# Designed miniproteins, single chains, continued (3), part 84

Each design is a single chain, and the fold is of that chain. pLDDT is the mean over its residues in the fold that is shown.

## One batch from the design tools (miniprotein)

Design m10897
Fold by ESMFold2-Fast:
Structure m10897 (fold): chain A 97 residues (1-97)
Amino acid sequence: SSVEEQIYQLIAKGVEAEKAGKYEEALKYYEQVIRLLEENPEAPTGLRVYAYLNAAISAYELGDYEKAIEYLEKAIEEVKDEPAMVAALQAEIEKLK
């Protein structure tokens, strides 16, 4: 669909910005992906987790630890039935406190 195409194009732009160290730009693209995924609840859990984790990484690189924690907590909600992933994400949150 056109929405799926938009999501993948925004992800590609986010990854490009992230590789270039342009974390404010990367975060903006990942937040656009998150918005589209919230409008499309049937989208795969993996895409939501991917978007939240990369938004968290970009926020962390910008020194916005509160925003990074918020996105990590949203990723945990998507994988809450997977104990190993929850534990790994909780460990990352503890490093940011």
Scores: mean pLDDT 86

Design m10898
Fold by ESMFold2-Fast:
Formats: sequence, C-alpha cells, structure tokens
Structure m10898 (fold): chain A 83 residues (1-83)
Amino acid sequence: SGERALKLAKEGLKDAELGNKLVEEYKDSTDKEGIAKYIAGKLLLIGGGILGDLALKMAEEAGNEEAVELARKALELAGVELF
C-alpha cells in the first residue's frame, strides 16, 4: 500500500536525519553524555536505513513516487548503497 510505504519512508527519513545530526555533532565527544548521543545517532541511522529499505520496496510496488523519494533520502543519509 502506498500510504503505508509513505508513513514508513517519513519515519525512516526522520530517524536518519536526527541520527546524522547527532553523529556529526558528537563524533569527537569525550564525555559520557556526548558519547551516548553519538551512539544514539548511530542507532537512529541503522533504524532509518532499515525503514528506508523496507519503505522503498513497498513504495516501488505501490507506485508511490513521494514514498520512493523519501525512502531514497533516508537510505542515502544512512549510508546505504542505492545501486
């Protein structure tokens, strides 16, 4: 379903965007709080990539172009190969 694909793509992109922000902000942190935020960012990127991959497959099957675009952005941000 296109609607379900779109919802998953939006969640995956949201997680990937937050994850990327946390990784970039805290990658050089040496304190416990900063390290914890860096780890949280890495986990969000992994989750965003998983949701993006699932959403992309569902979106392509449903022909939902908006969901395809958002899912591809989530995968790109998560560092997942798109080819």
Scores: mean pLDDT 86

Design m10899
Fold by ESMFold2-Fast:
Structure m10899 (fold): chain A 75 residues (1-75)
Amino acid sequence: ELDMSNPRNREAARRLAELVAEAARAVADIEDEEERARRAAEILVPGVERLAAEEPDPRAAAVLARQAAELRELA
């Protein structure tokens, strides 16, 4: 897990949480579970990959990249 004593890791976690909240809001009105999951993945996967690419801390970047890979497997 990210070392939360590092300000860079706290910022990465905050950006990830904001992205997850954005995806949740974007799909809140979708009644079909499969469409909701697909739409959420369309937002989360490229968003997390972008956060990983922009993260200067290689350990935090690796955690974000792993989460993006896990989301791709669910989609």
Scores: mean pLDDT 73

Design m10900
Fold by ESMFold2-Fast:
Structure m10900 (fold): chain A 55 residues (1-55)
Amino acid sequence: VRTDDELLTYAQSREALSDAGLNNVVIALGATSYSEVFNDPEKKKTVLDYLRASY
């Protein structure tokens, strides 16, 4: 089982660039990058909720 920190590390990885579901979530949040998401607690929660459900 992955921790939240491991899931966030994945979100910043090169593998995440090919994750269409994750990219769609980031786009829907209006973010231009994953690092932008990490500076917003609500956007970070939405990304983590997706990653917990998918991984």
Scores: mean pLDDT 72

Design m10901
Fold by ESMFold2-Fast:
Structure m10901 (fold): chain A 85 residues (1-85)
Amino acid sequence: SIKPSSEKASKVSLKIISKYPIFLLPTILSSKVSDEAKKIFLQDLASNPKIAKTLLSQLPKKVRKKIIDKAFELDKEIGEKLSKL
């Protein structure tokens, strides 16, 4: 079962994804990951713009667009912050 993610869990996930951005970032868009967990992760990215910019720049434009579109779907403010990177 998916339990509520803490801010610390989100930061740990971000550290892991920083090593494997091409593989792990598309995974957070999967139907098997809860929208709440996706929102927490995307909020953590938006709160760390330097890391977010580095991770997003390593992704193909199509994948980056899907992540930004998902962010807008979950939270307009998070989507706007990520789209400006």
Scores: mean pLDDT 69

Design m10902
Fold by ESMFold2-Fast:
Structure m10902 (fold): chain A 55 residues (1-55)
Amino acid sequence: MKEQKEILEKLKEIIDKIFNNDDTVDRDEAVELGEKMKPEIRKELGKYIDEKIKE
């Protein structure tokens, strides 16, 4: 799961940029990472997004 953890961390960085209104978000990178993401990591990312919404 080391690769999946790296994908999760990269997607968290992209989510942080989105919530900070950063126009430099790489959409192509986000799509590629999302396609490689397994269901377990998708749940973890969703939880992270929920935490960001609460901030």
Scores: mean pLDDT 73

Design m10903
Fold by ESMFold2-Fast:
Structure m10903 (fold): chain A 99 residues (1-99)
Amino acid sequence: VKLDEEEKKLLEEAEEYIKELEKDPNNKEAANKLKLLVGEIEGLALIAKSLGMEDLVEKYKAVLEEIKKKLEELAKKTGNHPLVLEVLKLVEEALESLS
């Protein structure tokens, strides 16, 4: 799926918080900001789904899948840090809600 400018900005914001967690996996503020962003993306996707905007739903799902992949790599790098796994679980739950 090709992302438009809006979806790319959401992914870039997520990548910034993921980099903060990579520097300090105990950074609860970065973890909470990332959780809020995942919730925002899920909410936008659910609204798009309710409006029958399937192409937009697939773009938001693609953003969540990229966040998931980056968090899976971060989990490996941080030795499965609890905060990283907690955010990863939230992304997995968001993707499940969109299935």
Scores: mean pLDDT 88

Design m10904
Fold by ESMFold2-Fast:
Structure m10904 (fold): chain A 88 residues (1-88)
Amino acid sequence: DLQAAVDAAYQRGKEEAEKLPKNEAERKSAIHFTAGGLLWAAAQMGDREALPLAAEHFAYSAGIDEALGNKERAERSRKLADEAVAAM
């Protein structure tokens, strides 16, 4: 179930933020957001197998940003994860 995997990625992101210094959590969120964006771009170019991976990367980034209080970034990443799931 992809939705369960996405939800799990989101929870892992929240948990990971609690274990890391703020600057490292911020960097990790940015890396996963960028990876999600690249995978989303690949899916738009025809690599639909990239969609589940894009969704999980966006969800993980959203979880970190929510735990850090970066509400706008968390909402954006959650929306992108939901869009990737819906696109399958």
Scores: mean pLDDT 88

Design m10905
Fold by ESMFold2-Fast:
Structure m10905 (fold): chain A 87 residues (1-87)
Amino acid sequence: KEVEELQELAEWILKNESPEDVEALGVPFRLVAGYLLHNIKTPLTERAKEVVERIKKEKKVTPEILKEAQEIKEELEKLVEKLLAER
């Protein structure tokens, strides 16, 4: 099941990656979890899914994957700031 696969991958990352890398990957994983558990779709959901699938395919977290995760985090922060600035 997709949720169980995501949980297993998250636990593997928590065990094998640095705390800073875990923090960067947290945003894409939360976006995918939101989609799977609550059908929440954002403009960043497909990019987040791609990050998760790349980790599954490579069986490791590469610098390229970390860079994409960081960019997703930064883009989400900008979207939130835009929404707050409109209010």
Scores: mean pLDDT 79

Design m10906
Fold by ESMFold2-Fast:
Structure m10906 (fold): chain A 88 residues (1-88)
Amino acid sequence: SAQERAERLLNELKRKIDELDKVSARMKEVQKEWEKNKTKEAFDELVDLGVEMIKLAVDIQVTYNEIRRLGDEEALAEAEKLIEERLK
């Protein structure tokens, strides 16, 4: 149903934001390691994490656009609230 699709997309949005938080936290940690030690391992992980952050940001935008296209004002309001609270 349309309601089940809205709930699925909102849950996907929440999961992707949670994953972005984890990747962001790890990236800050690895960036400190890179700045201090300049290891190849830290550099390679920083690049990989940067790519993952870009992919997650795109996926969040795609999921938000899908929620917007549903025409469900309540689902859109909830998505906007999630983005404002978590990504501001």
Scores: mean pLDDT 88

Design m10907
Fold by ESMFold2-Fast:
Structure m10907 (fold): chain A 68 residues (1-68)
Amino acid sequence: DEERERELAERLRRLAEELGLDERSTAGLATLLGRYKAEHGREPSEEELRRLAEEARARTAALEEAAA
């Protein structure tokens, strides 16, 4: 259980590095991941994880636009 969470966190960190996510986008991704796990009761697939990362990035961009 906890080992799987650690592996998922490591994958999340590597994905954030590969995509060059900002600190806010990375935090948003962690939040979206937690929500996904709560709603689906399962860990996201590789493709779903990438989609969550893109969604986190889009949310950060929208937040910046709203702040302008």
Scores: mean pLDDT 74

Design m10908
Fold by ESMFold2-Fast:
Structure m10908 (fold): chain A 63 residues (1-63)
Amino acid sequence: SEEELRKAALDRAEELLERLARHEFPDADSIEIKRLDDNTLEVTVTVNGKEYVKTFDLSELEK
């Protein structure tokens, strides 16, 4: 169903973003991923007490 496909896509997107963030910020103190809505994920990376936040659209990660 479309609902199951959407959930699978979001789960996959979270895994990809976490892996990407760890690769780009190997010295990160923490990496946090939040689902903001049905199509938007927020990645917060903390490095030496400074937060870097970026928002990703699910459509960028689905294809």
Scores: mean pLDDT 77

Design m10909
Fold by ESMFold2-Fast:
Structure m10909 (fold): chain A 87 residues (1-87)
Amino acid sequence: MEKLKEFAEKVREAYELVKEVKEYGSDEEAEKASELANKAIEHYGEGAQLYLEGNYEESEEHFKKGEEYLKKLKDLAEEVKKKAKEA
């Protein structure tokens, strides 16, 4: 239950971050944000599937990789918003 809820929350967070980059950033930054979001979601999805199959070790590895991509996306969104706010 909790891992599936976490997956849903991470997917929503990723899409909101992409929306922010599209609103405040360049087309190139928006493409990069979409790529990072897709990579994060792919890893979180695989992790959730592995968890349901009882493969907890590989599930944890995929959630860690998803978190790394989500962090890169958060950093990009924060940078883009700061630049827009200062302009």
Scores: mean pLDDT 83

Design m10910
Fold by ESMFold2-Fast:
Structure m10910 (fold): chain A 85 residues (1-85)
Amino acid sequence: STVVTEVVTRTFGAGESTEPHSHDDASRVAISVLEGVVTFTDVETGKSTVLKAGDTIVFPGGTRHSLSNPLDTPTTVTLAIHRVR
């Protein structure tokens, strides 16, 4: 099996959110907040977690989630997506 980690940086504008989604091809995803605030919502459990600059959340790739920026300023996050092939 080959292990690949993909790192993506995303900026969310004021009030911007994602649709519910998952990374089904990934074994694990880590989201780190670089600037601002993001709300992580687990769609299955309905649980929301507020993450601030310097915070990281780790979850299985199959977790359906949404991200939202509750601020009136941009939020920047880094996603580390871990895939096994």
Scores: mean pLDDT 83

Design m10911
Fold by ESMFold2-Fast:
Structure m10911 (fold): chain A 73 residues (1-73)
Amino acid sequence: SVEELLKKAQEAIARARAALPNLSPADQATLENMIAAIEGLMEELKADPDNVITQTALSIETAGLETFVELLE
């Protein structure tokens, strides 16, 4: 569901933000850019919940953030 996509994205962002203070400047910049992209897609999806392109993009970007954070741990 859209609610589950938004929840998963928010949880991924929270985990990423918790990691930020201990990262290199390059990894911080990468994480900040990924978070910003996901937050933009979340707002687009809230405005148009039936947009399957936005749903797919949010799913892909959230998975990318989760993978990047996992690799830093």
Scores: mean pLDDT 86

Design m10912
Fold by ESMFold2-Fast:
Structure m10912 (fold): chain A 93 residues (1-93)
Amino acid sequence: MEEVKKLLELLEQINNGKTEELFEGLLEELRKILKELGYSEVQIEAVLALARASFLGRELDAKEQEIVDQVSDEELEEIHKKLKELIEKVLKE
């Protein structure tokens, strides 16, 4: 729960024009959240690769694609849903 609060704080700071510096901070907090939720190293790296590519507006490179291919679309969808539920739960406090 503390990791999600830190992620929200980083998002607020992005609105103040520190976008490049905060991007890596967001990925670090996302890594911690996924680790606490009990996801595997491969699942964590796949989610981070997708997040990085999405934020930078680029396609996955060959190494990132190989990692993502090790995780099913169904697993990625489950992780995304779990993160959304966790964020919504923190916001209700």
Scores: mean pLDDT 72

Design m10913
Fold by ESMFold2-Fast:
Structure m10913 (fold): chain A 71 residues (1-71)
Amino acid sequence: MTELLSKAQKAFAAGKYDEARALLEELIKLNADNPEKVAFVYQLLARLHRKMGDEEAAREALEKAKEALAK
């Protein structure tokens, strides 16, 4: 778990946004039963989308983070 998150953060820091997104999406799938972890990963996806200039996708990721915590 920690290893995948570390890889995603390193890819993001290196500007490898497609790789970072794929790793974050995999983390969501692996943690589907853990609302707190899912919300955290969606927050990271929102930051990623903002870096890519996709404010709409960033907003949607934040809404999904809120939905995960509301469960």
Scores: mean pLDDT 81

Design m10914
Fold by ESMFold2-Fast:
Structure m10914 (fold): chain A 79 residues (1-79)
Amino acid sequence: SEKVVEAVAEALYELISEKGDASLLPYAGEAVKAAREALEKGESPEKAIEVALKKLGESPKVTEEDLKRVRERVLKLIE
């Protein structure tokens, strides 16, 4: 679903803007790509969100609290 990919992208750009750290942009790009690929393989929206968060979490600047906030924001955007 394009709506899920768009929600992931929006939540990630909001996080980057809040942190003021452009070095997170490559991790956000990989996260969006992972979500899109999961959906193209027929995985659920929930699974697509989880693989995106895992990719974002590869950044040493991203905390578990950041990942939780991104997940909550994505879920709100796809309601």
Scores: mean pLDDT 85

Design m10915
Fold by ESMFold2-Fast:
Structure m10915 (fold): chain A 95 residues (1-95)
Amino acid sequence: MAPKLTAEQQKELEELKERYKKLAEEVNELKEKLGLSDEELEELMKEYVEEKKPKLEELYEKAKAGDAQAYIELAKLLVEIAEYVKEKLKKLLEE
């Protein structure tokens, strides 16, 4: 089921989507500077992603069932993952 969002939840989701887009652009720039392929980045982040996978799955199932708050929390977790990837790549570039 598609979750029904309140006006406030819709605004929060829009802000999270914009933040994710900017983080994705920054991650792509860092990835290019490091000369990493998509496959190499995936392997580098594998352990962290595997740790987050159960929570992503839980939130996805709740959001799919129509839980609007779970949809927001899923978006927040995706932003958190993108921020972690950015910081990890930035640290590699500094070394």
Scores: mean pLDDT 81

Design m10916
Fold by ESMFold2-Fast:
Structure m10916 (fold): chain A 85 residues (1-85)
Amino acid sequence: MPSREELEEAARRILEDARKVEENKEEVDKLMEKYLNPLEKERGEFSRKVSLELARLVLEGGAPPEKIREILEEAKRRYEEWLAE
């Protein structure tokens, strides 16, 4: 099971990757339009937003691992329900 330190490191990397993607918005948008259908683009943006919020919550130091896991499980459930439709 991931430790709190491992979760914080992962969250920091997710936040940095998200910022790098934002810095290259024009290139990313062109690639997403060219290679992904509209549904895949929306799913990618959903996943990115969830990861970014999770990273912020972990880095702010307020959430225990149990609450972080609950948020991830809810996000996963919503994504799976969306895929099942």
Scores: mean pLDDT 57

Design m10917
Fold by ESMFold2-Fast:
Structure m10917 (fold): chain A 84 residues (1-84)
Amino acid sequence: MEELSDEEFAEVVREAAERVEALAEKLAADPRVPAELAERLREIAERLREASEQSKEEALETIERADREAERIGAEIAAAVEAA
């Protein structure tokens, strides 16, 4: 398998941050979603952007934490939408 260079890896992480930010903006427009949950997703996008400036090793740890937090936020959003 072709290993990504540090520059290529940083670009992939930056693209992931952009996708999470777009999702946060979409959810912020939904009145069924608490503003705090959309804000937490925006914070994850910001952390992913910061990770793109870190070493690959440090970035992977940040990505793993962000992924776990995003799963929790997703579950909370689903519950809020169902309760609305």
Scores: mean pLDDT 78

Design m10918
Fold by ESMFold2-Fast:
Structure m10918 (fold): chain A 87 residues (1-87)
Amino acid sequence: KPVTHSDLTMDREEVDRLLERAGLPPPPDDASPREVAEAVGRAMVRLLRDAGIDARLVSAEALSDTRARVELELDGGGRLTITIDLG
């Protein structure tokens, strides 16, 4: 099977829309980048599974005070990396 790797970048407005689509509340105003990344990871897993794609959260990490990264593993060995820019 082909290995797939996809990269996405999300700003704060896109994060809020993603969470709304997943039926989750927006992150608190004082949420750390890591907390935002964890919320995005959970929301994306839920939306992908609702679309028939098996997905799991691999990592959610703060890169800086305004940036975070989420890694997801997809069925068939694919990966999705999401970079969050809160600045």
Scores: mean pLDDT 80

Design m10919
Fold by ESMFold2-Fast:
Structure m10919 (fold): chain A 85 residues (1-85)
Amino acid sequence: MEIPDVSKMSPEEILEYMRKVYEELLKASDEEQRELVDKLLEVATQVTKKYLANKDKLSPKERSLYTASLIVAFLARDDLLRRQT
């Protein structure tokens, strides 16, 4: 129910969390879909903040993992926005 604190998560843990929420979204009821998309969007915001704060210290692998997490959130957001607008 609560959104995880991504500041304490590894890039790999963040991506795994995003993927799990996205898989749940594909099988969710209408009520659950909105909550799951909101979770993905909030985590994406925190991921972006963490990425920018650590940009000069990130390995290529870490950059790829953060980018993948943001792509998952982008796809979920795009679908939601098309339904709301």
Scores: mean pLDDT 75

Design m10920
Fold by ESMFold2-Fast:
Structure m10920 (fold): chain A 92 residues (1-92)
Amino acid sequence: MVLLAPELADKELTLQLAAALAKIEGVEKFSVEELVDPFTGEKLYAVVGDNGIVYGFFKTKEEAEKYAEELNKLLKNVSEEALELVKSVYGL
């Protein structure tokens, strides 16, 4: 399912939508987990909600921690408009 093209995704809007979706899914906090890709052997860092869902993969720990912090900040301050937009987009 192709919902949006990457070129149309505003970074700020994408973060707000991710935080709103996570809040709807009952996520209260994001954390960073270190993973190893079994096919390439590359070390990856996953941003994971406390519900166990992965919201992003990064090549560096610093990028993953920054993303998790931004999502945690937005999760506390997600707007009603962002929640309604996510519900509309995902048919919730």
Scores: mean pLDDT 71

Design m10921
Fold by ESMFold2-Fast:
Structure m10921 (fold): chain A 68 residues (1-68)
Amino acid sequence: VRERVKELLREAMEKLGETASDSEIDRAVDALERVADPEEVLELAELTRNEDVEALDRMLDELAARLA
């Protein structure tokens, strides 16, 4: 499960044109697991597959806001 989420975050960041270290991805996965439910993780995966950059960016922004 965790490894799959880590892979999804890497793909999502790649689609957004961003780069991240392995450590940064691990921290992001930890944060995502705290604030996102399983349904939201599945939605993130679907948006990443569809390369819907705008919706992906919006969803990541919403999840980040929950951490603040």
Scores: mean pLDDT 71

Design m10922
Fold by ESMFold2-Fast:
Structure m10922 (fold): chain A 75 residues (1-75)
Amino acid sequence: SLDELAALGAARGGAGAAAGNAKQKGDPSHGEAEFEADGGKARGEVVGDTATGKGVYKEAEGEYEADASELIAKY
């Protein structure tokens, strides 16, 4: 509940930078955790404030790591 909301804030810290780049990429109910690995490393896609992937790998944003497995387990 309330504690869960606080944890979401922490996830934003790591996924915040990625989410900011995505800019309303998706809705929490429409979060997709599909890995779009382009060689290098297998990175996931972060949708909004919901990390649905293993982190976002964007050349512009760099490399971010988000534990989607743990986040998905919560949602």
Scores: mean pLDDT 38

Design m10923
Fold by ESMFold2-Fast:
Structure m10923 (fold): chain A 100 residues (1-100)
Amino acid sequence: MEPKVESPLLPEEVQKLLDEFAKLRYALVNKEPIEKIRELAEKVVRTAREGLGLSDEEVARIQKLLDEAIKAYEEGNIDRALKLVDEAFDLLMEAYRRRL
């Protein structure tokens, strides 16, 4: 089997994603401006698409959950927004695990 040069980068891309989700959850809890919340959610979707190579269907499902989280946040329902972010995280990690 040929060595995969990208193998050392996979833990770093996963760590980056964990950091991006942590920043998003922190921003929601600290009631950051909606534009900051949207920026952080967009970074999560970008890392999922470009860094982890998830399918268009998997990326669309994650984006839908994050869009619903942003809507809940705009409505003042921070608990629901956090729950939807956690659901997006679980879905993304499951999708990533299926590729290993």
Scores: mean pLDDT 78

Design m10924
Fold by ESMFold2-Fast:
Structure m10924 (fold): chain A 70 residues (1-70)
Amino acid sequence: TLETYKVKVLGKTLNPQEEAEIANIAFDNGAKSVNFINNTEFEVTLPPDKVKALENALKQKGYTVTIERV
């Protein structure tokens, strides 16, 4: 089962290179799709059991985020 989550990046505005890095991290952590809403927020669709791994992977790359189910 896949769920969609809204992810908000805190403390910075994303440039296209950072968006590409985030998308790659998400896909490496089981995401089926990534859609950027604006320069601080994106939606990601992945299995619920992969959400914690995604959050940790983003934090390891310097992206502090909040994640909520939509």
Scores: mean pLDDT 88

Design m10925
Fold by ESMFold2-Fast:
Structure m10925 (fold): chain A 57 residues (1-57)
Amino acid sequence: VLPVDEIPLPRATQRRARRLLEEGLSVREVAERLGLPYPLMSANAKRIVSTPEEWLE
């Protein structure tokens, strides 16, 4: 069993989150839009944006 903060998001949710981050939304704003807890979104953010810029556009 994975800790809640380490649970990976579904691929569809990850793609949506990545699009929002690429559009210039902060991790916090993406979490609010997707209805996710900020810690869960923050933990997944680096995996979602592993190759692109870590700073939002």
Scores: mean pLDDT 65

Design m10926
Fold by ESMFold2-Fast:
Structure m10926 (fold): chain A 86 residues (1-86)
Amino acid sequence: EKEKLLEEAIKKLRESIDLLRAGGDPQVALEKTKEGLELAIEAFPDNKEIRRMLAEVERMLKDPSTTREQVLRFAEEALKLVEKLK
């Protein structure tokens, strides 16, 4: 169960990064990043780093000044964190 949740989380985070690199919508990429982090916190509910990143993605979704570069950097950091949990 936890392994499958992490695999799906990594898939969502990679989709977010690929979308951004292809010039896609940063809002859609943030939603995919949030989905990935939600799967990761379900696998590790006590992980404070994932919880902090979930709070940050929610902040970025509400902030219209969030840039594509900030979203890409954040998604890459989220992917690195989740990959380390494997």
Scores: mean pLDDT 86

Design m10927
Fold by ESMFold2-Fast:
Order: sequence, then C-alpha cells, then structure tokens
Structure m10927 (fold): chain A 61 residues (1-61)
Amino acid sequence: APEVVEVDIEEETPLAANAQASQLAADAVRAGKTVRVRVKSNGNEYEFTLSPALVAASRAA
C-alpha cells in the first residue's frame, strides 16, 4: 500500500502556513509518498492530499 505522510501545520499567518505546507509536500512527493496536510492559521482550517501523480499533473511534471 502507498505510504501516507500526515502533517499538521499551525502558523500565525496563512502565508507562513502555506509556505511550510508546500515545502513538506514537495519533499514527500519527491520521496514518492502521498502526503495529507492539515493547516490551521488565524482561525482558518483546511486540509488537502497530494500524491506524486496529482502533483505531476498539476505541474506538467
């Protein structure tokens, strides 16, 4: 089964939270792993899941 990396990020600003999420997601995808990210910032919360295939499609590899 594919390995899933779960990451929780809590930052004071959405910009800082998004920067951390992007870096961790990129590292996990480079390792061939699916990553599930939960972000909390300034009372806002959202979740997303990235897989190597989904990221490749979004970036044109």
Scores: mean pLDDT 69

Design m10928
Fold by ESMFold2-Fast:
Structure m10928 (fold): chain A 100 residues (1-100)
Amino acid sequence: SAADEEQRAALRAFRLRLEELIRIAELLKKNTDASDEEIREFVLSSLKHFTDLLRSTFTLSPEVEALLQGLIERVEAAKSFDELLDALREAIAEIERLLA
């Protein structure tokens, strides 16, 4: 259905954004003096902005909304760079399951 196509489009856009954020976070960690907290704050800000864009563009299912909220909460709670990356990678894995 058109609704299923819309959800798949939203999930694919979300997955691409998360893959981009992982690459940027790893680049910041490797090539700059940015602290784990500064990298986390950058990722969190980017995720909140992207979530607003997704909500303005798509009618999101409860499952997609829960995934977005859960990821934001996990990123806010992350105490290390590794915990930050784990949160992003787990969200990608969940998106891939929803797209299967």
Scores: mean pLDDT 88

Design m10929
Fold by ESMFold2-Fast:
Structure m10929 (fold): chain A 86 residues (1-86)
Amino acid sequence: MKYEEIAREILRLVEEGRLEEAQKLIEEADLNELAKALGKLEGIDKTPAVFKALSPAGEEAPVVALADNQAELEAKKAKYEAELAK
């Protein structure tokens, strides 16, 4: 699997709310290649948040950033979904 596909999978998992699986993919993959793939992806502001979670292994902020990004994405999705359901 190419890193671009892994990056897309991570974003999909974050959107799905599978934060644990997303983090496992991050840890399994080469962070440098994954970071490049995420940067290349047509991401807006969410890609940088995910990228922060990928970069340093010893940094507490990256895990929090991924969780925060997931919460925001889930909130937007739920709100959009609720509006569509009306």
Scores: mean pLDDT 56

Design m10930
Fold by ESMFold2-Fast:
Structure m10930 (fold): chain A 79 residues (1-79)
Amino acid sequence: MAATPADARALADLIKEGKISPEEAARVLQRVADEHRARGDEKAAEFYQRMAEVFRKLAEGKPFDEVREELERIAAEAQ
């Protein structure tokens, strides 16, 4: 499945609602990054890897609001 910056924000909302863990969100985003890298799309791979790292930091205790703001910043930088 294709993932977008909007998908990362949706994942953050699902974590806030308790429907998905931050670790699972990071795993999904890392998989998307790996798929983009495998096909030579380095810009997209870097973008999704950065988002995966942000969700990993949430799993380590960062506040949800900080994670959401960071994801929005990453999405803006990718455009």
Scores: mean pLDDT 71

Design m10931
Fold by ESMFold2-Fast:
Structure m10931 (fold): chain A 100 residues (1-100)
Amino acid sequence: MVKEEVDRLADEVIKAINEAIAKSTDLQVQLDLGVAGAIVEIAHTLALNMIDKGEVKEALEFFIKGLETAADIAEQAGHTEVSEVARKAAERARKLLDEV
């Protein structure tokens, strides 16, 4: 269950980032959103690895930090819709953390 929710939340944020990149004509904005996406992918991969080792609480705390960092980058790039998706994903991850 925890891994499935982490996968789903990461996919939601990556989808929002990719859609925003596809709609942008500004190369700097595309790069900033690409960096946000890379942070989510790294946080997702490392969190899954930590969950597999039984470090579930630490994995969720790390994943939340990655999502919040991606949200901050998206907000600075002017993509409030992407920032909102990432922040909502972080809140859902915090609820999972409360169940562990």
Scores: mean pLDDT 87

